# Designed miniproteins, single chains, continued (2), part 98

Each design is a single chain, and the fold is of that chain. pLDDT is the mean over its residues in the fold that is shown.

## One batch from the design tools (miniprotein)

Design m7389
Fold by ESMFold2-Fast:
Structure m7389 (fold): chain A 72 residues (1-72)
Amino acid sequence: VFPSLAELTGRILARELVELFGVSREEAERIARLIASLPDDRAGEAARRVFELMRETGSVEPALEWLEREAA
């Protein structure tokens, strides 16, 4: 019923990616679900890395590729 820390982290990140970087809601939701699938101790670090990759590249694709590999 209540969201986990990882789920909350993913939700906050998704909102910021849409608002700050113009990421589509669909891509942002995909990122949020990948973050939510991680343990709480990894979710925060992964969210920071995704945000940093977005800042460095201006593109969601490298961040998604990294996160998909991390969640596998």
Scores: mean pLDDT 82

Design m7390
Fold by ESMFold2-Fast:
Structure m7390 (fold): chain A 65 residues (1-65)
Amino acid sequence: MIELEAAGGLLTMGFSVIGIKARVEVEGDEIKVYIEPTTPEQREEAEKLIEKIKKITGKVELYEL
């Protein structure tokens, strides 16, 4: 429902606040997220953020670097 570009921006800002190194790309009808978590807590916070955005857009893919 929200624009994918806006959702990608929210993810990028969220990862910056959490302190995770991340790259967010919007491609077609999907958002691709690449993260480099250094702790299990960072990974958990990233997964929570992605789940929240996925409920809005429905299409988020997570990759770990």
Scores: mean pLDDT 74

Design m7391
Fold by ESMFold2-Fast:
Structure m7391 (fold): chain A 61 residues (1-61)
Amino acid sequence: SASVYEEIKKKLDEDPEGYTPIQVIDLFEKALGINRSTEPLTPEQRTQLLELLIYLLELKG
């Protein structure tokens, strides 16, 4: 959801060196209540997760 996206983006802004890509994925899935083994991400959720991962990489330089 948009609220989950904004919350995680804020965490990345506050400490970009404190997160790895896999930790961002874990935070996103946990916040949405998703387990990869039981439920795939929707196209919208996949887009938001990819945007967060790209944003993290841009912040890390």
Scores: mean pLDDT 79

Design m7392
Fold by ESMFold2-Fast:
Structure m7392 (fold): chain A 60 residues (1-60)
Amino acid sequence: PSAAETVGRVAAAEARRLAAQGREEEARKGIENGQKTLLSQGQDEEAEAALRGGLEGLEA
């Protein structure tokens, strides 16, 4: 996988771990900030999709 894709996947996994600890708001904000940072740096769409999917799954 690309570095950007890996970063997105790791951010989603970290958010899931934080949510499991009752830190759902921090997990959500982490995903949102990570997504914005990667997009502003011109990262690929796969990284954006991974971060967005993690955010939507977390809030579902």
Scores: mean pLDDT 67

Design m7393
Fold by ESMFold2-Fast:
Structure m7393 (fold): chain A 75 residues (1-75)
Amino acid sequence: SSIDEQIEKFAENIVKDLSNPETAEHAVKVAKSLGIEVDLDEFKAMDPSQKAEYLKELKEKIKEKLEEMRKKMEG
């Protein structure tokens, strides 16, 4: 559905924004609005493989949170 595509795109944009120093703080605030805490200093200190796993897990958490919120709005 178009909503599922929007959720996927939103999650992709947040993880991309977190990887960019210019947009990282905004991405942290958006994640926090969804109830997801991101320690930006901890993330910056990670090696490239740790960052890749962190972003993968963050994307899945964002998608899960948005799907959970959608289900609650439909119930």
Scores: mean pLDDT 82

Design m7394
Fold by ESMFold2-Fast:
Structure m7394 (fold): chain A 73 residues (1-73)
Amino acid sequence: MEERRERLREEARAHAQKGLDYFKKAVEDPENAEEYIKQGNYHLGRAINLAAAASPEGLAEAQATRKKADELV
């Protein structure tokens, strides 16, 4: 059970980081910003869903990453 939760949390972190990276790309490349924001939102949403399935602590971490991404744009 713990191994499954840790794996989900790791997947959530990977998606959260990918989402954050897409939002950074949106800032660096304004011409393609709309597409990058769409991709970033998809990955951040996946991170929250996976983290929620893992633990309350994981969910809080994913939500914090979402807030950081929103502050970039």
Scores: mean pLDDT 80

Design m7395
Fold by ESMFold2-Fast:
Structure m7395 (fold): chain A 70 residues (1-70)
Amino acid sequence: MSKEELEELLEKIKSGEEVSEELLKELQRQMATFRASHPVIVRVAEHDLAFETDPRKIAEGLVNALLAML
C-alpha cells in the first residue's frame, strides 16, 4: 500500500467510514513486513493497540504507524 493510499484511508477513517475486517487484516499484513526493518516501531504500535477494541481506532493507529515507517 502506498503512502498516498494510506493518507486517503486515514482521512476516510476520520470522516466516519466503516472499517472492514479485510482492511484490518491487510493493514496488519503491511505492518508485519516492517518487523525486520523497524522492530521497535512495530512493537510499540502493537503494544499501544493491544487493548483497543474499536476497529476504526485500530485502523487509524495502524495507518499512522505505517506512515511513520514509509
Scores: mean pLDDT 78

Design m7396
Fold by ESMFold2-Fast:
Structure m7396 (fold): chain A 106 residues (1-106)
Amino acid sequence: MEEAKKLYQEGLKLFEEEKYEEAIEKFKEALKIAKKLGDKELEAEILLMLGQIYLYQGKYEEAIKYYKEALKIYEELGDKEKAEEIKEKIERIEEALKKPEVQAKL
Protein backbone atom coordinates (compact mmCIF):
# COMPACT_ATOMS: atom_id res chain seq x y z
CA MET A 1 0.00 0.00 0.00
CA GLU A 2 2.75 2.52 0.93
CA GLU A 3 4.61 1.89 -2.36
CA ALA A 4 1.43 2.36 -4.43
CA LYS A 5 0.55 5.59 -2.58
CA LYS A 6 4.08 6.94 -3.17
CA LEU A 7 3.85 6.19 -6.91
CA TYR A 8 0.37 7.79 -7.00
CA GLN A 9 1.72 10.96 -5.32
CA GLU A 10 4.66 11.06 -7.78
CA GLY A 11 2.16 10.71 -10.65
CA LEU A 12 0.04 13.58 -9.27
CA LYS A 13 3.12 15.84 -9.11
CA LEU A 14 4.06 14.98 -12.70
CA PHE A 15 0.43 15.62 -13.80
CA GLU A 16 0.54 19.09 -12.13
CA GLU A 17 3.79 19.76 -14.07
CA GLU A 18 1.99 18.70 -17.33
CA LYS A 19 4.40 15.76 -17.76
CA TYR A 20 1.55 13.52 -18.88
CA GLU A 21 3.50 10.51 -20.24
CA GLU A 22 5.63 10.29 -17.06
CA ALA A 23 2.50 10.69 -14.90
CA ILE A 24 0.79 7.82 -16.79
CA GLU A 25 3.83 5.59 -16.13
CA LYS A 26 3.69 6.27 -12.36
CA PHE A 27 -0.11 5.84 -12.23
CA LYS A 28 0.08 2.49 -14.10
CA GLU A 29 2.77 1.24 -11.69
CA ALA A 30 0.64 2.35 -8.71
CA LEU A 31 -2.44 0.68 -10.26
CA LYS A 32 -0.68 -2.71 -10.56
CA ILE A 33 0.28 -2.63 -6.87
CA ALA A 34 -3.17 -1.39 -5.72
CA LYS A 35 -4.85 -4.26 -7.64
CA LYS A 36 -2.48 -6.85 -6.11
CA LEU A 37 -3.22 -5.55 -2.60
CA GLY A 38 -6.99 -5.24 -3.16
CA ASP A 39 -6.97 -1.52 -2.28
CA LYS A 40 -10.19 -0.69 -4.16
CA GLU A 41 -10.30 2.94 -2.98
CA LEU A 42 -6.77 3.62 -4.28
CA GLU A 43 -7.43 1.58 -7.45
CA ALA A 44 -10.51 3.73 -8.24
CA GLU A 45 -8.59 7.00 -7.55
CA ILE A 46 -5.76 5.94 -9.89
CA LEU A 47 -8.20 4.84 -12.61
CA LEU A 48 -9.97 8.23 -12.36
CA MET A 49 -6.62 10.06 -12.75
CA LEU A 50 -5.67 7.89 -15.75
CA GLY A 51 -9.04 8.71 -17.36
CA GLN A 52 -8.50 12.44 -16.75
CA ILE A 53 -4.94 12.49 -18.14
CA TYR A 54 -5.94 10.54 -21.29
CA LEU A 55 -8.79 13.05 -21.72
CA TYR A 56 -6.24 15.93 -21.57
CA GLN A 57 -4.20 14.11 -24.25
CA GLY A 58 -7.31 13.81 -26.50
CA LYS A 59 -7.27 10.00 -26.15
CA TYR A 60 -11.01 9.76 -25.62
CA GLU A 61 -11.46 5.97 -25.97
CA GLU A 62 -8.74 5.31 -23.36
CA ALA A 63 -10.27 7.99 -21.09
CA ILE A 64 -13.73 6.32 -21.29
CA LYS A 65 -12.18 2.89 -20.57
CA TYR A 66 -10.50 4.09 -17.36
CA TYR A 67 -13.52 6.15 -16.24
CA LYS A 68 -15.79 3.09 -16.68
CA GLU A 69 -13.41 0.95 -14.59
CA ALA A 70 -13.34 3.65 -11.86
CA LEU A 71 -17.16 4.01 -12.04
CA LYS A 72 -17.65 0.27 -11.42
CA ILE A 73 -15.46 0.41 -8.29
CA TYR A 74 -17.11 3.58 -6.89
CA GLU A 75 -20.54 1.96 -7.41
CA GLU A 76 -19.29 -1.15 -5.54
CA LEU A 77 -18.04 1.14 -2.73
CA GLY A 78 -21.43 2.93 -2.56
CA ASP A 79 -19.95 6.35 -3.41
CA LYS A 80 -23.02 7.70 -5.25
CA GLU A 81 -21.66 11.26 -5.63
CA LYS A 82 -18.39 10.16 -7.27
CA ALA A 83 -20.22 7.56 -9.43
CA GLU A 84 -22.64 10.25 -10.72
CA GLU A 85 -19.73 12.63 -11.47
CA ILE A 86 -17.94 9.92 -13.49
CA LYS A 87 -21.15 9.00 -15.39
CA GLU A 88 -21.50 12.65 -16.45
CA LYS A 89 -17.85 12.72 -17.64
CA ILE A 90 -18.37 9.55 -19.72
CA GLU A 91 -21.58 10.94 -21.30
CA ARG A 92 -19.81 14.19 -22.33
CA ILE A 93 -16.91 12.29 -23.93
CA GLU A 94 -19.27 9.87 -25.73
CA GLU A 95 -21.20 12.88 -27.10
CA ALA A 96 -17.90 14.33 -28.43
CA LEU A 97 -17.13 10.98 -30.14
CA LYS A 98 -20.39 11.34 -32.19
CA LYS A 99 -18.68 14.29 -33.97
CA PRO A 100 -15.51 12.98 -35.71
CA GLU A 101 -14.66 16.53 -36.90
CA VAL A 102 -14.09 17.52 -33.23
CA GLN A 103 -11.29 14.93 -32.94
CA ALA A 104 -9.75 16.16 -36.24
CA LYS A 105 -9.63 19.75 -34.87
CA LEU A 106 -7.79 18.69 -31.68
Scores: mean pLDDT 82

Design m7397
Fold by ESMFold2-Fast:
Structure m7397 (fold): chain A 65 residues (1-65)
Amino acid sequence: SSADEAFNQGLVAIQAKQYDDAVTAFEQALKLKPNHSAALGLLRELAVERNDEALLKKVQEFEQA
C-alpha cells in the first residue's frame, strides 16, 4: 500500500541518517493510514531521540485522529 511504501522510505532514510526525510516519510504514512502503529512508534522514537518538541506534538495529534 502507499502507506507501507512511505513507511519503507522512512526506514531507508533512517539507515541513511537523513532525519528530515525519515520524519517526512513517516508523517506521509500516517496521513495515508492514521492507525499505522509502526510509523507512529518510530516517529515518536525519532522525536524523543532528537528532542524535537514540535514533532512530539505532531505525534500527539496523530494519536487524537
Scores: mean pLDDT 83

Design m7398
Fold by ESMFold2-Fast:
Structure m7398 (fold): chain A 83 residues (1-83)
Amino acid sequence: GEGLEFARKFAEKLRKEKERVKELIKEGKLEEAKFEAEIAIALGHMALSILKKLGDEEAAEIIEEVIREIEKVLEEVKRKMEE
């Protein structure tokens, strides 16, 4: 369906942003990494809200999975900032 195709394409974009955040961590740009991760999570929650309103549970699960992946990377950034 339309929601599922949207979710897959949006998840791909969020995963590319996740990889960008990982590169920023590798470069020691922790504040920029944190900012980019927080934006990606916010965009993910916006997409999730739309999909939940449409009742597309399968599409919502795809977005929830990628949000969890980025949240784990954000936790790593925050941990490194406190070291």
Scores: mean pLDDT 88

Design m7399
Fold by ESMFold2-Fast:
Structure m7399 (fold): chain A 88 residues (1-88)
Amino acid sequence: SNEEDLNIIVNAINHFAETYVKNPEDKQALQQFIDELKSVFNDLSEEDRKKLVAQAKILSQKNIPLIEKIRALSEMDLILGKHIIRQA
């Protein structure tokens, strides 16, 4: 369901922020990203929602390099950004 998928994504981002992000300003930026994602998630295509879940699963993996987690976040941001531009 969309609600389960959104929860997977939000939990992955929150756990990443708590584990790796020390700066309060950067934590705030990730919270803003979560808020934006929540506002548009039901308007995303099924394909884009599945891509976001896949990137969130990469972000949640314990035994991968930090750079791969950062790449997953970047890909999620790109997916969201492409949707916003298409709706403008």
Scores: mean pLDDT 85

Design m7400
Fold by ESMFold2-Fast:
Structure m7400 (fold): chain A 93 residues (1-93)
Amino acid sequence: MAAEVVARQKALADELEKTMTAEEVEASNEPRSYEALKLGLEGALLVAERGIEEGKLEEAKKLAEEVLEKAKELKNEEIAKRAEELLERIEEK
């Protein structure tokens, strides 16, 4: 477990940088398939959730709001509901 936890910590640090950049590029670069957009939104939710744990509440809030708006456009109620729950957590802290 210990070695896996250390490796995971490094991976998560890199993932934050990549997920932020990838979502911005995906949003502005080219129209994407529904599946690609959905994957990007799920990644952003993970980054936002980690941001809450790390105390980056402003960044987490912006990501959750963006995900919520895009999820509503895609009519993906699961992702939209998850984003709303993250926003509630940010408000409640």
Scores: mean pLDDT 68

Design m7401
Fold by ESMFold2-Fast:
Structure m7401 (fold): chain A 90 residues (1-90)
Amino acid sequence: AKEYLEKALEALKKGNYEEAIEYAEKAMEEAEKDSPVYLLALMVRAQAYAKLGNAEETKKLAQEIAEIGATGSEEAKKAAAEWEEKLIKE
């Protein structure tokens, strides 16, 4: 799970949005729904679809992120925020 997530983040940073989506989906398949890895993979997919101009998929993923953010663990929320800062910084 984590290895696929790291590959998704690297692809996202390089502008390889389709590859980022593929790796993020693999990370989600291996991770538990309330885990930091699952939440961050959803966020990577949302950002990649937004960059590709797919507004419909972006909105769908944003809703899933909001639901997990409202009911998920504090550790999952903090991990996702930390990884997002790394993406924005680079």
Scores: mean pLDDT 72

Design m7402
Fold by ESMFold2-Fast:
Structure m7402 (fold): chain A 86 residues (1-86)
Amino acid sequence: MDEVLELVTETLRELNKLPEVSHEEGIRIQALVLRTIGSLFAGDKEGAARDLRALADEVERIAKKTGNQKLLELSKRLREKADELA
């Protein structure tokens, strides 16, 4: 759990540095983060894994759009953590 929260927090810090992230993209990312955290606290590892994979997909899309290598690496780590949860 703590490892997932740390990774999500690091991902949000990197996204907040990018002016290319739209307000709409930010809202979608926040919703995915909140659902992942809620599922983890409820003990729903499968739900958390699904939302974490969706978050990884959004982060990867933004990384490719912006050419941000650190976000691309973070998206891979998010997907790996989702696979560990399910």
Scores: mean pLDDT 84

Design m7403
Fold by ESMFold2-Fast:
Structure m7403 (fold): chain A 65 residues (1-65)
Amino acid sequence: VSLEQAAKAALLAERLLKEEGLSVEEAARIVSEKTGLSFEKALEIAELIAKGYDATRAGVRVGLA
């Protein structure tokens, strides 16, 4: 996973969770579809944001792993 791809995924997940009120699983599915990340990686990002990570921190954590 590239840092750019993870960052875009994290920003999208934050919007879906915080602004649109979607569930973690629903957000992860949409993020996977829109960014090309695997569902597992998209789910990890969505879970981090739901736990209080901002999009930048969540993206860096997944993008560097």
Scores: mean pLDDT 80

Design m7404
Fold by ESMFold2-Fast:
Formats: sequence, structure tokens, C-alpha cells
Structure m7404 (fold): chain A 102 residues (1-102)
Amino acid sequence: AEEHRRAAAEARRGLVEAINKATPEQLRDLLNFLRELKKKIEPLSPEEAIAYLEKVVQETDGIKRLLAEVLLHLLRAHPENKELALQDIDATIRRIEEKLAA
């Protein structure tokens, strides 16, 4: 739990920095990626969501991988509470939408 919480915090710092440096085009691509991730995770059990995110981490790079790593570490820290991952996706979507509106 503690190790996964620290890993999630470290990955989140990297993700925030990457989002702040991203172009509008990269932000729109990331926004679409987040919306698809949410749709795929919502019907899954916590265990299935972890397995899915492990696959996403292996199949992606850059900002998308950082984002998948944040969600994976968050779910591993709280495997009984998949809603924390869904809330994190929604918070990241809002942050990107706000940055694109500025």
C-alpha cells in the first residue's frame, strides 16, 4: 500500500509536468485516450481493471503510459475501490479541458 501510494505520487508528478508541457494536439489526443480508458474500466471488476491497465502500460509510451501507471498504482494501493481510479480519470479530463480553454 505505502509503496504503491509513493509510486502513484511520483508518476503523477511526471504526468502533471508532461501535461503542462504538452501541445494542444497532444492534449486532445490524451483527452480521447482518457475517455476510452474510462469506458473500458467502468464495466470491469477491480482485478480486471488492474489487468487491463497492466496491458495498457506495456502497449503505450510517453504521457499515455505515465497516466496508465498513475491509475495502476492507485488501484494497486486501493484494489477494493475502483471508483478512485474513475475519479482520477475525471479530474485529469477536467484539468486538460481547462488548459485547452485557456
Scores: mean pLDDT 82

Design m7405
Fold by ESMFold2-Fast:
Structure m7405 (fold): chain A 80 residues (1-80)
Amino acid sequence: MKEEIEKAVEKLRSTARKLGEAAREAYQKGDTEKVEKLQEAIREVLGAINEAYSTKDPEKAKELADRAIEVANQALEEAK
């Protein structure tokens, strides 16, 4: 049970790391609009991590992770 929540959180942490790298690259290029979009996605991913740990419900944690990852992937695609 806890292992499933940990897997969901690990995916979210990995996603946040990718968003952070993309935001850093956008910042170096002076693309403030991309930075803002990526920072918003990071906030949603971090929120999902906090909720997953708070509820301790593996099904809820999976739903939160799936939704946050979808938002993150959309932000990364728009940042192209």
Scores: mean pLDDT 80

Design m7406
Fold by ESMFold2-Fast:
Structure m7406 (fold): chain A 74 residues (1-74)
Amino acid sequence: MKYEVKIELVSEEGDLRRYRVTVTVEGLTPGSIGLAVMRGIAAAYREAGEIVSTRTRVLDDNTVEVEALARVHH
């Protein structure tokens, strides 16, 4: 199974960053939904580092969205 992952920075406010991670796969099944969510969360962690919160949604039969709020330290 192949997953396509798209990461978008949605907003920046001070040290907070909101990311939208879209995971696309050919046909979601109960078994593949969990793996798609896990891949989306892993992508958000790699991009953002410190994750404050995540929200996951199944958008359609092929797409899972992970919204991550992250704190960046400089």
Scores: mean pLDDT 74

Design m7407
Fold by ESMFold2-Fast:
Structure m7407 (fold): chain A 70 residues (1-70)
Amino acid sequence: GMSVSRDAMRRAQLRIVREMEERGMSLDDYERRTGEGLAVGVVALIIATIKTIGQYSDREILELVREIVR
């Protein structure tokens, strides 16, 4: 199941967005580093959620995450 608190999801998504922006990283690069800064399960859930949004570029995904967590 995908039952997680909205606040926890928001904080984790913001962390991913921040790390990707600071490093200029793609989603593939972040997947390779899964677990370094967050629990593997949480990171996997967030990445899976982002990927289910559709066929978007890293930039579009980051913008969508920002819009969602506003």
Scores: mean pLDDT 54

Design m7408
Fold by ESMFold2-Fast:
Structure m7408 (fold): chain A 66 residues (1-66)
Amino acid sequence: SDEERLEKVKKVVEQWLKSAKESKNPGLQKSLKDAGVAYLEEEAERAENPELRERLRELKKEFEKE
């Protein structure tokens, strides 16, 4: 379902944020953040349902603020 897909995507990016915070390596932190943003954009572009696509784009905006 769209809800299950969104929850899975959220868990993936939350794990990347946690890994970035724990690494304390500035280069790795930036790479993980950039990868997370790219992942969210790709997931949004692949979403056939406009509602899911919009929710994924909002999640990307939230991730970019971290």
Scores: mean pLDDT 79

Design m7409
Fold by ESMFold2-Fast:
Structure m7409 (fold): chain A 87 residues (1-87)
Amino acid sequence: EREELEALVAQFERDLAAVQELIRAGRLSADQVEQVRRQVEGSSAQLLARLEELGYDDLRARLLRALGRFYETLGEYEKAAEYYAKA
């Protein structure tokens, strides 16, 4: 199960990095950015809770840092700082 969760975290990191590049390049509309935000928030909440339940603090920290970078890319610096602080 840990290896499966590690693979999910790594995939989430890769997916967020790709989306962040599209946002920085101005390739996504405001509606598309909002859709991505909703999807990220929903998907990350379940994964984060599971990692916390199992005590995989290293994987939880990686996910929190990835979320921090995502919100930083959106210009939501206060929310980004909250995620970095939790990591």
Scores: mean pLDDT 85

Design m7410
Fold by ESMFold2-Fast:
Structure m7410 (fold): chain A 87 residues (1-87)
Amino acid sequence: SAEAQATAGRITVARVGVADLRRYVEENPETSEEVRELVERAERLVQEAWAAYKAGDYATAAALVDEALRLVEEAARMLGIETRVDV
């Protein structure tokens, strides 16, 4: 369905954002604990969104991925890095 495809696409965007932030944290060991916690929470939310998506619960998956994308944006702002995609 269109809803399933849209949700899967958003989850993919969130996964990419989390992966980029994780790489940044690994390359910058002085990264604050607050940023590390945001990245870890966003990663868990993406995993929960995938589980909800696989169960056919697209409403829950969408809500979880929206929260993950907000945390990705917050972490990026705290690090002073720009996002070039609609997150």
Scores: mean pLDDT 85

Design m7411
Fold by ESMFold2-Fast:
Structure m7411 (fold): chain A 85 residues (1-85)
Amino acid sequence: LKDHPEVIQGRRLSEMTHEPAIVGLVDGKVVLPLLVGPIDIDELRKRLEELKKKYGDKLVLFLFGEGEAIEKAKEIAKELGIKVV
C-alpha cells in the first residue's frame, strides 16, 4: 500500500460514506480497507453483500483488526466471491 497513496487507512465497517476513487482504484479494482473487530457477523455479511452488489468483480477487501474477526470476514468474503488481500 506504500505504492498506492490514494488508498486511505481503514474505515469502520459500520460507516461507508465515500466514493470509490478515494478508497483506492488500483489496476481497475476498488480496494476497500475495512477495520474488522467486535461486530455482528450478520451485519458484516449484509455489508459485504451490499458492497458486492455495488462493485461486483472490481471489489477487493483489505482486512485488518482482530485475528478471529478477520478469519470470519475472510470466510464470508469467500462465500460471496470477494477477493481479499
Scores: mean pLDDT 62

Design m7412
Fold by ESMFold2-Fast:
Structure m7412 (fold): chain A 91 residues (1-91)
Amino acid sequence: AEVVVETASETVTLAAGASYTFTFTAKVTGTVKELVVQAEFYDANGNLVATSSSSASGINVSKGDKISFTITNPTSTTVTVNIYAAAVIEK
């Protein structure tokens, strides 16, 4: 079977305790073997103050299907969040 790697990234600003729905959109039809979403939270001075990771696997997708993850700011201040997603999809 053919395996493809898909990546996505997004940067958002989140107030203290706020949540953001990150959406991964599949570019191919297949089975998600691994999807990892990592979030890095930075303060106003550019210091890394928190990280989070979420994963999904075993999901059958059609091209254009969406998988959503909720990312919450765990800090007491407004942060910039860098979100990185990597998916391994078997066609």
Scores: mean pLDDT 88

Design m7413
Fold by ESMFold2-Fast:
Structure m7413 (fold): chain A 96 residues (1-96)
Amino acid sequence: DIEKIKEEAEKHIKKAEELVKNKEDIEKIAEELKKALEKILKLLEKGAEEEAKKLAEKLEKIWEKIRENSSDEELELIRKMVLPLQHEEFKKRLAE
């Protein structure tokens, strides 16, 4: 289960990164980020904290790239997808 969930999360992360690089529709990017977040949360529920943290860090890097290349409207659409897994909040949850 954990291995499969990790692979699915990595798949969605890679797809989001590809969509960002190709300047595809922001809604498609948001959808893939949402799917990645759902898988990361599932890993946390199953106690795979280190795997979840590593994937969340990859997701944060994609978010940074999106912030550099997106309009305010586009950022608002995606912001809500990534905000629950901000690195500092996620790190705090795993450490405590």
Scores: mean pLDDT 72

Design m7414
Fold by ESMFold2-Fast:
Parts: C-alpha cells; structure tokens; sequence
Structure m7414 (fold): chain A 70 residues (1-70)
C-alpha cells in the first residue's frame, strides 16, 4: 500500500509496523508527512538539501509521536 510504504520510508521503520496502525492513524501521519514536504519545498528546495535532511529527521520523530498519540 502506497501510504504505508511512504510512512515507513520516512520514519525508517518496517512496513509491518505501520500496517498494524489503523487507516485513520495512517491518514493523519500521511498528512503530516505531506505538510512537511510542502514546507521544505517552500523554504527553497535544493538550496536547503542538508538542512532538509536534518529537519526531516526531527519531523520523522514528531510524526512518530503523533502516531503514538492516537
């Protein structure tokens, strides 16, 4: 499933872990991930590739926390 794979790749966890999460939780996580990607693009795209990677790591931890909150 596309959403499961995207979330698993961003969070660097097994797809099986994401699959155990409900569809509602997956949708919220996917929205959060998409919002982060959009904000990184607005921030200057290619010029911020290194900062984007570090920010993605922080965002990843935030997304995990959000999933757990549900």
Amino acid sequence: DEEVRRIAELLQVDPGTVRSITDEQQEEAARQVAALGAELSRRGGEAVDIDGKEWMELAKKAAIGRLRAL
Scores: mean pLDDT 56

Design m7415
Fold by ESMFold2-Fast:
Structure m7415 (fold): chain A 98 residues (1-98)
Amino acid sequence: GTTTPAPITGEELVDFVERNLDQLLPGGPDGRLKDATLDPQGGLKILNAEKVENLRIRTEDGALLSVDQVRALKVGTLILIEGLVDGVFKSGLFRLVS
């Protein structure tokens, strides 16, 4: 298997976050979902989900991002998208490409 991050544009990322703004957790202490196993295929499932709960956008260093911080991300930044889809924890690693 490849560990290469999936590409995502800043426009796609901002649109996704704005659609799920009510579920986006604010920046702050590392409040990861307890007893959750990372699903490396979860990113595509998150982006295509009708409902995403407890949405978190983080840098690889673990910093939680607000929508304004997401808008300010530099091309080439690695981000982790985490959330619940139909009650199941999903995560995906992405690289910002534009």
Scores: mean pLDDT 69

Design m7416
Fold by ESMFold2-Fast:
Structure m7416 (fold): chain A 73 residues (1-73)
Amino acid sequence: MKYISGTVKAKVNGKEMTVDVSVIVPESEAPNEDQAKEILKEAARFAAAGKAGVPVSEVTDVEVLSLEISDEP
């Protein structure tokens, strides 16, 4: 399996927050950097919403600050 990890910045109710996220993807196709960024953005929206206790729809301005792709966590 491939592990996509990184730090993502998002806004909830106008307040900026950062979340560290890690996503496991099948090894059948290694994602390129653009695909990995989109995967992290989706994971970060759910993580930020959960951390703030708000619906995912309230998470805006999602920006990937760092990106790592590895075979291990």
Scores: mean pLDDT 77

Design m7417
Fold by ESMFold2-Fast:
Structure m7417 (fold): chain A 88 residues (1-88)
Amino acid sequence: MNLDYSYAISTAVQNALLTGSPASSTTKENITIEFSVERKDGQVTFTVKVYDKNNNLLGEFTKTVPADPAAVAKGVSDVVTKTLNFLS
């Protein structure tokens, strides 16, 4: 069941986007997901890093979209979906 993960991931992505600072969330399986957002040259790049309970890097991926509101909203949705699929 990915409901708790979806909530934690969505909250961390929204916090990173809102603050411009890296945000992290820890799941009930002690997996830490770190999100960062960079805005540069009319683009928004989302970076996701997934760590286990011992801080071992399990995976990293990026998604770059245009800095328009519709593309950013789709980018957030795509990043959440990809993170959930990685954790499945």
Scores: mean pLDDT 71

Design m7418
Fold by ESMFold2-Fast:
Structure m7418 (fold): chain A 69 residues (1-69)
Amino acid sequence: MNLEGTLEIAKDPSAPLETRLMGIKELLEAGDYESALEAAEYLLSILPEDSPYRPVVEKYREEARKKLE
């Protein structure tokens, strides 16, 4: 699996939010928790405060963090 390409998609500001969420989920499922955390934190830094996607991205960030420590 090309996890580097998956991380780039998850961090791509021109990609649909759903596609970026799928990228983060794929990184989590592949066990690449460091990249999943990076992508989730990056997405949270650019999402509007009222974005309906923030809760699911925060969930993915927490899942990655728990696996790392």
Scores: mean pLDDT 77

Design m7419
Fold by ESMFold2-Fast:
Structure m7419 (fold): chain A 74 residues (1-74)
Amino acid sequence: MNQTYLITVKAADKEAAEKAKKFLESHPNTTAVQVDGLTVNAKVVGTKEEVEKIAEELKSIPGVESVTVNPVPP
């Protein structure tokens, strides 16, 4: 079952935000990557488990303060 999820990344600095953006852009199921200051937003189509793995990888980036995953209504 494929669902769209919104991933929101909060970074401590612009370098961490840029790293998070590049990571998300490199992921094949990620679309609509946007940076707003120190916040990076992206849409990911996939399973809950796949999106949670992406969130864990984002949290491993130095300077990433928080990662939030929300399902987007159909």
Scores: mean pLDDT 81

Design m7420
Fold by ESMFold2-Fast:
Structure m7420 (fold): chain A 66 residues (1-66)
Amino acid sequence: MEELIEKIKKEKAKEIEEEAEKKLQKVISEADRDDETVDKIKAELEEEYEKLLKEFEEEIEKIKKE
């Protein structure tokens, strides 16, 4: 059970990271933005990524509790 949950977590994390990377690349390519703006967007994407992982972990903990 735990092995399957860990595998799903890794796959979900990878998907979220890939989507975040694509969004960042698109912004960089379209905006020709300064480093400060790029760093801010990276920070926002990292925060979103961590939030999604935490929500997913909370869902798994609820399943384990039963």
Scores: mean pLDDT 70

Design m7421
Fold by ESMFold2-Fast:
Structure m7421 (fold): chain A 85 residues (1-85)
Amino acid sequence: SLDEAILALRQAIEALENGDLETAKKYVERALEILEKMKSKHPNVQKAIELLKKALEAIDNGDREKALEYVRQALEYVEKAKKEL
C-alpha cells in the first residue's frame, strides 16, 4: 500500500540523516518493491519510482546528501498520490 511505502521512505530518511547508508538502502529497496508491485500508471507513483532508483545510485556512490534529496522528493510524490486516491 502507499502507507507502507510512506513508512519505508520515512525510515530511509531517518537512516540517511544518521549517516546509515546500509539501512537507508534497505528501506529504499523496500519502498521500490511496494511501489513497483502496485503496477500503478499514476504519474506521481511513476515519478517516485524514478527518484528512488536515483536515490539507490546515490547511496551506492556514497552520496548521502543527493540520496536524502531524492528520497525526500519521492516521499512528496507518494504523499500526493495518496491524496488523489
Scores: mean pLDDT 88

Design m7422
Fold by ESMFold2-Fast:
Structure m7422 (fold): chain A 65 residues (1-65)
Amino acid sequence: PLTPEQLDELIDAAVEEIAAAVGLVSARNMVKAGKLDPETGEKLIAEYEARIDEASARAQAILDA
């Protein structure tokens, strides 16, 4: 059973993961559409991938506690 505090942290982690995933897909699509240069797009995609990994790890840590 999660505490209310842990549940709030888990929800925050899940929201961040979803937001980062949307950002990643958007960045890929913008590069494909020529609205964002490939170099900037690669950097932005890497940043979103890192945010997804961090949020996922935080959620897993809470669930494993």
Scores: mean pLDDT 85

Design m7423
Fold by ESMFold2-Fast:
Formats: structure tokens, sequence, C-alpha cells
Structure m7423 (fold): chain A 63 residues (1-63)
């Protein structure tokens, strides 16, 4: 259980890093989900649960 939580957090952190590295171009939620190795639906839900905002909102804030 704890290991699964750490793995999900690491995947979400990879997506967040990808966002920061790609702010100068259009980035889709599907692209971020691929980086996180998740479906777009799972990624969107877990990202919001972890960071309190949607992935799209996070992209806007980082720009």
Amino acid sequence: AAAAEAEREARLNRALRYMAENLDRPVSVAELARVAEMSPATFSRLFRERYGVSAREALERLR
C-alpha cells in the first residue's frame, strides 16, 4: 500500500516536471497522462487529489 502510494506520487511528479520543461508549447492532458503512465481519466483524478488543482489549471499557473 505505502509502496503503491509512492509510485503514484513519483508518476505525478514526472508529469509536473514535464509541464515545467514544456511551458513554451501546447501540452495536452493526454500527453501528461502518458508521461505519468496512466489513463487520462486516472491521471486527471489523481493529479487533482494530489495537488488540489486540475492539470490544466496547474499549466496555466506555471506559465
Scores: mean pLDDT 79

Design m7424
Fold by ESMFold2-Fast:
Structure m7424 (fold): chain A 62 residues (1-62)
Amino acid sequence: MTVRLAFPLEPGGPIVLLDIEHSPDGVKVTIRLSGTDVEAVAEAPTLADALAAARARFQERL
């Protein structure tokens, strides 16, 4: 199952796209900055761990 969320990085700023994919093997989180090539992907057994890893990688790409 894949869930997509979209929110502004800051008021009036670029849109961040967050894709969460649940599978039997774990959770995959992809964070993208709309209109750019900035993307971070992380996989972990839990949503919390995958989200934390993807967020850290995304911040390093900014």
Scores: mean pLDDT 77

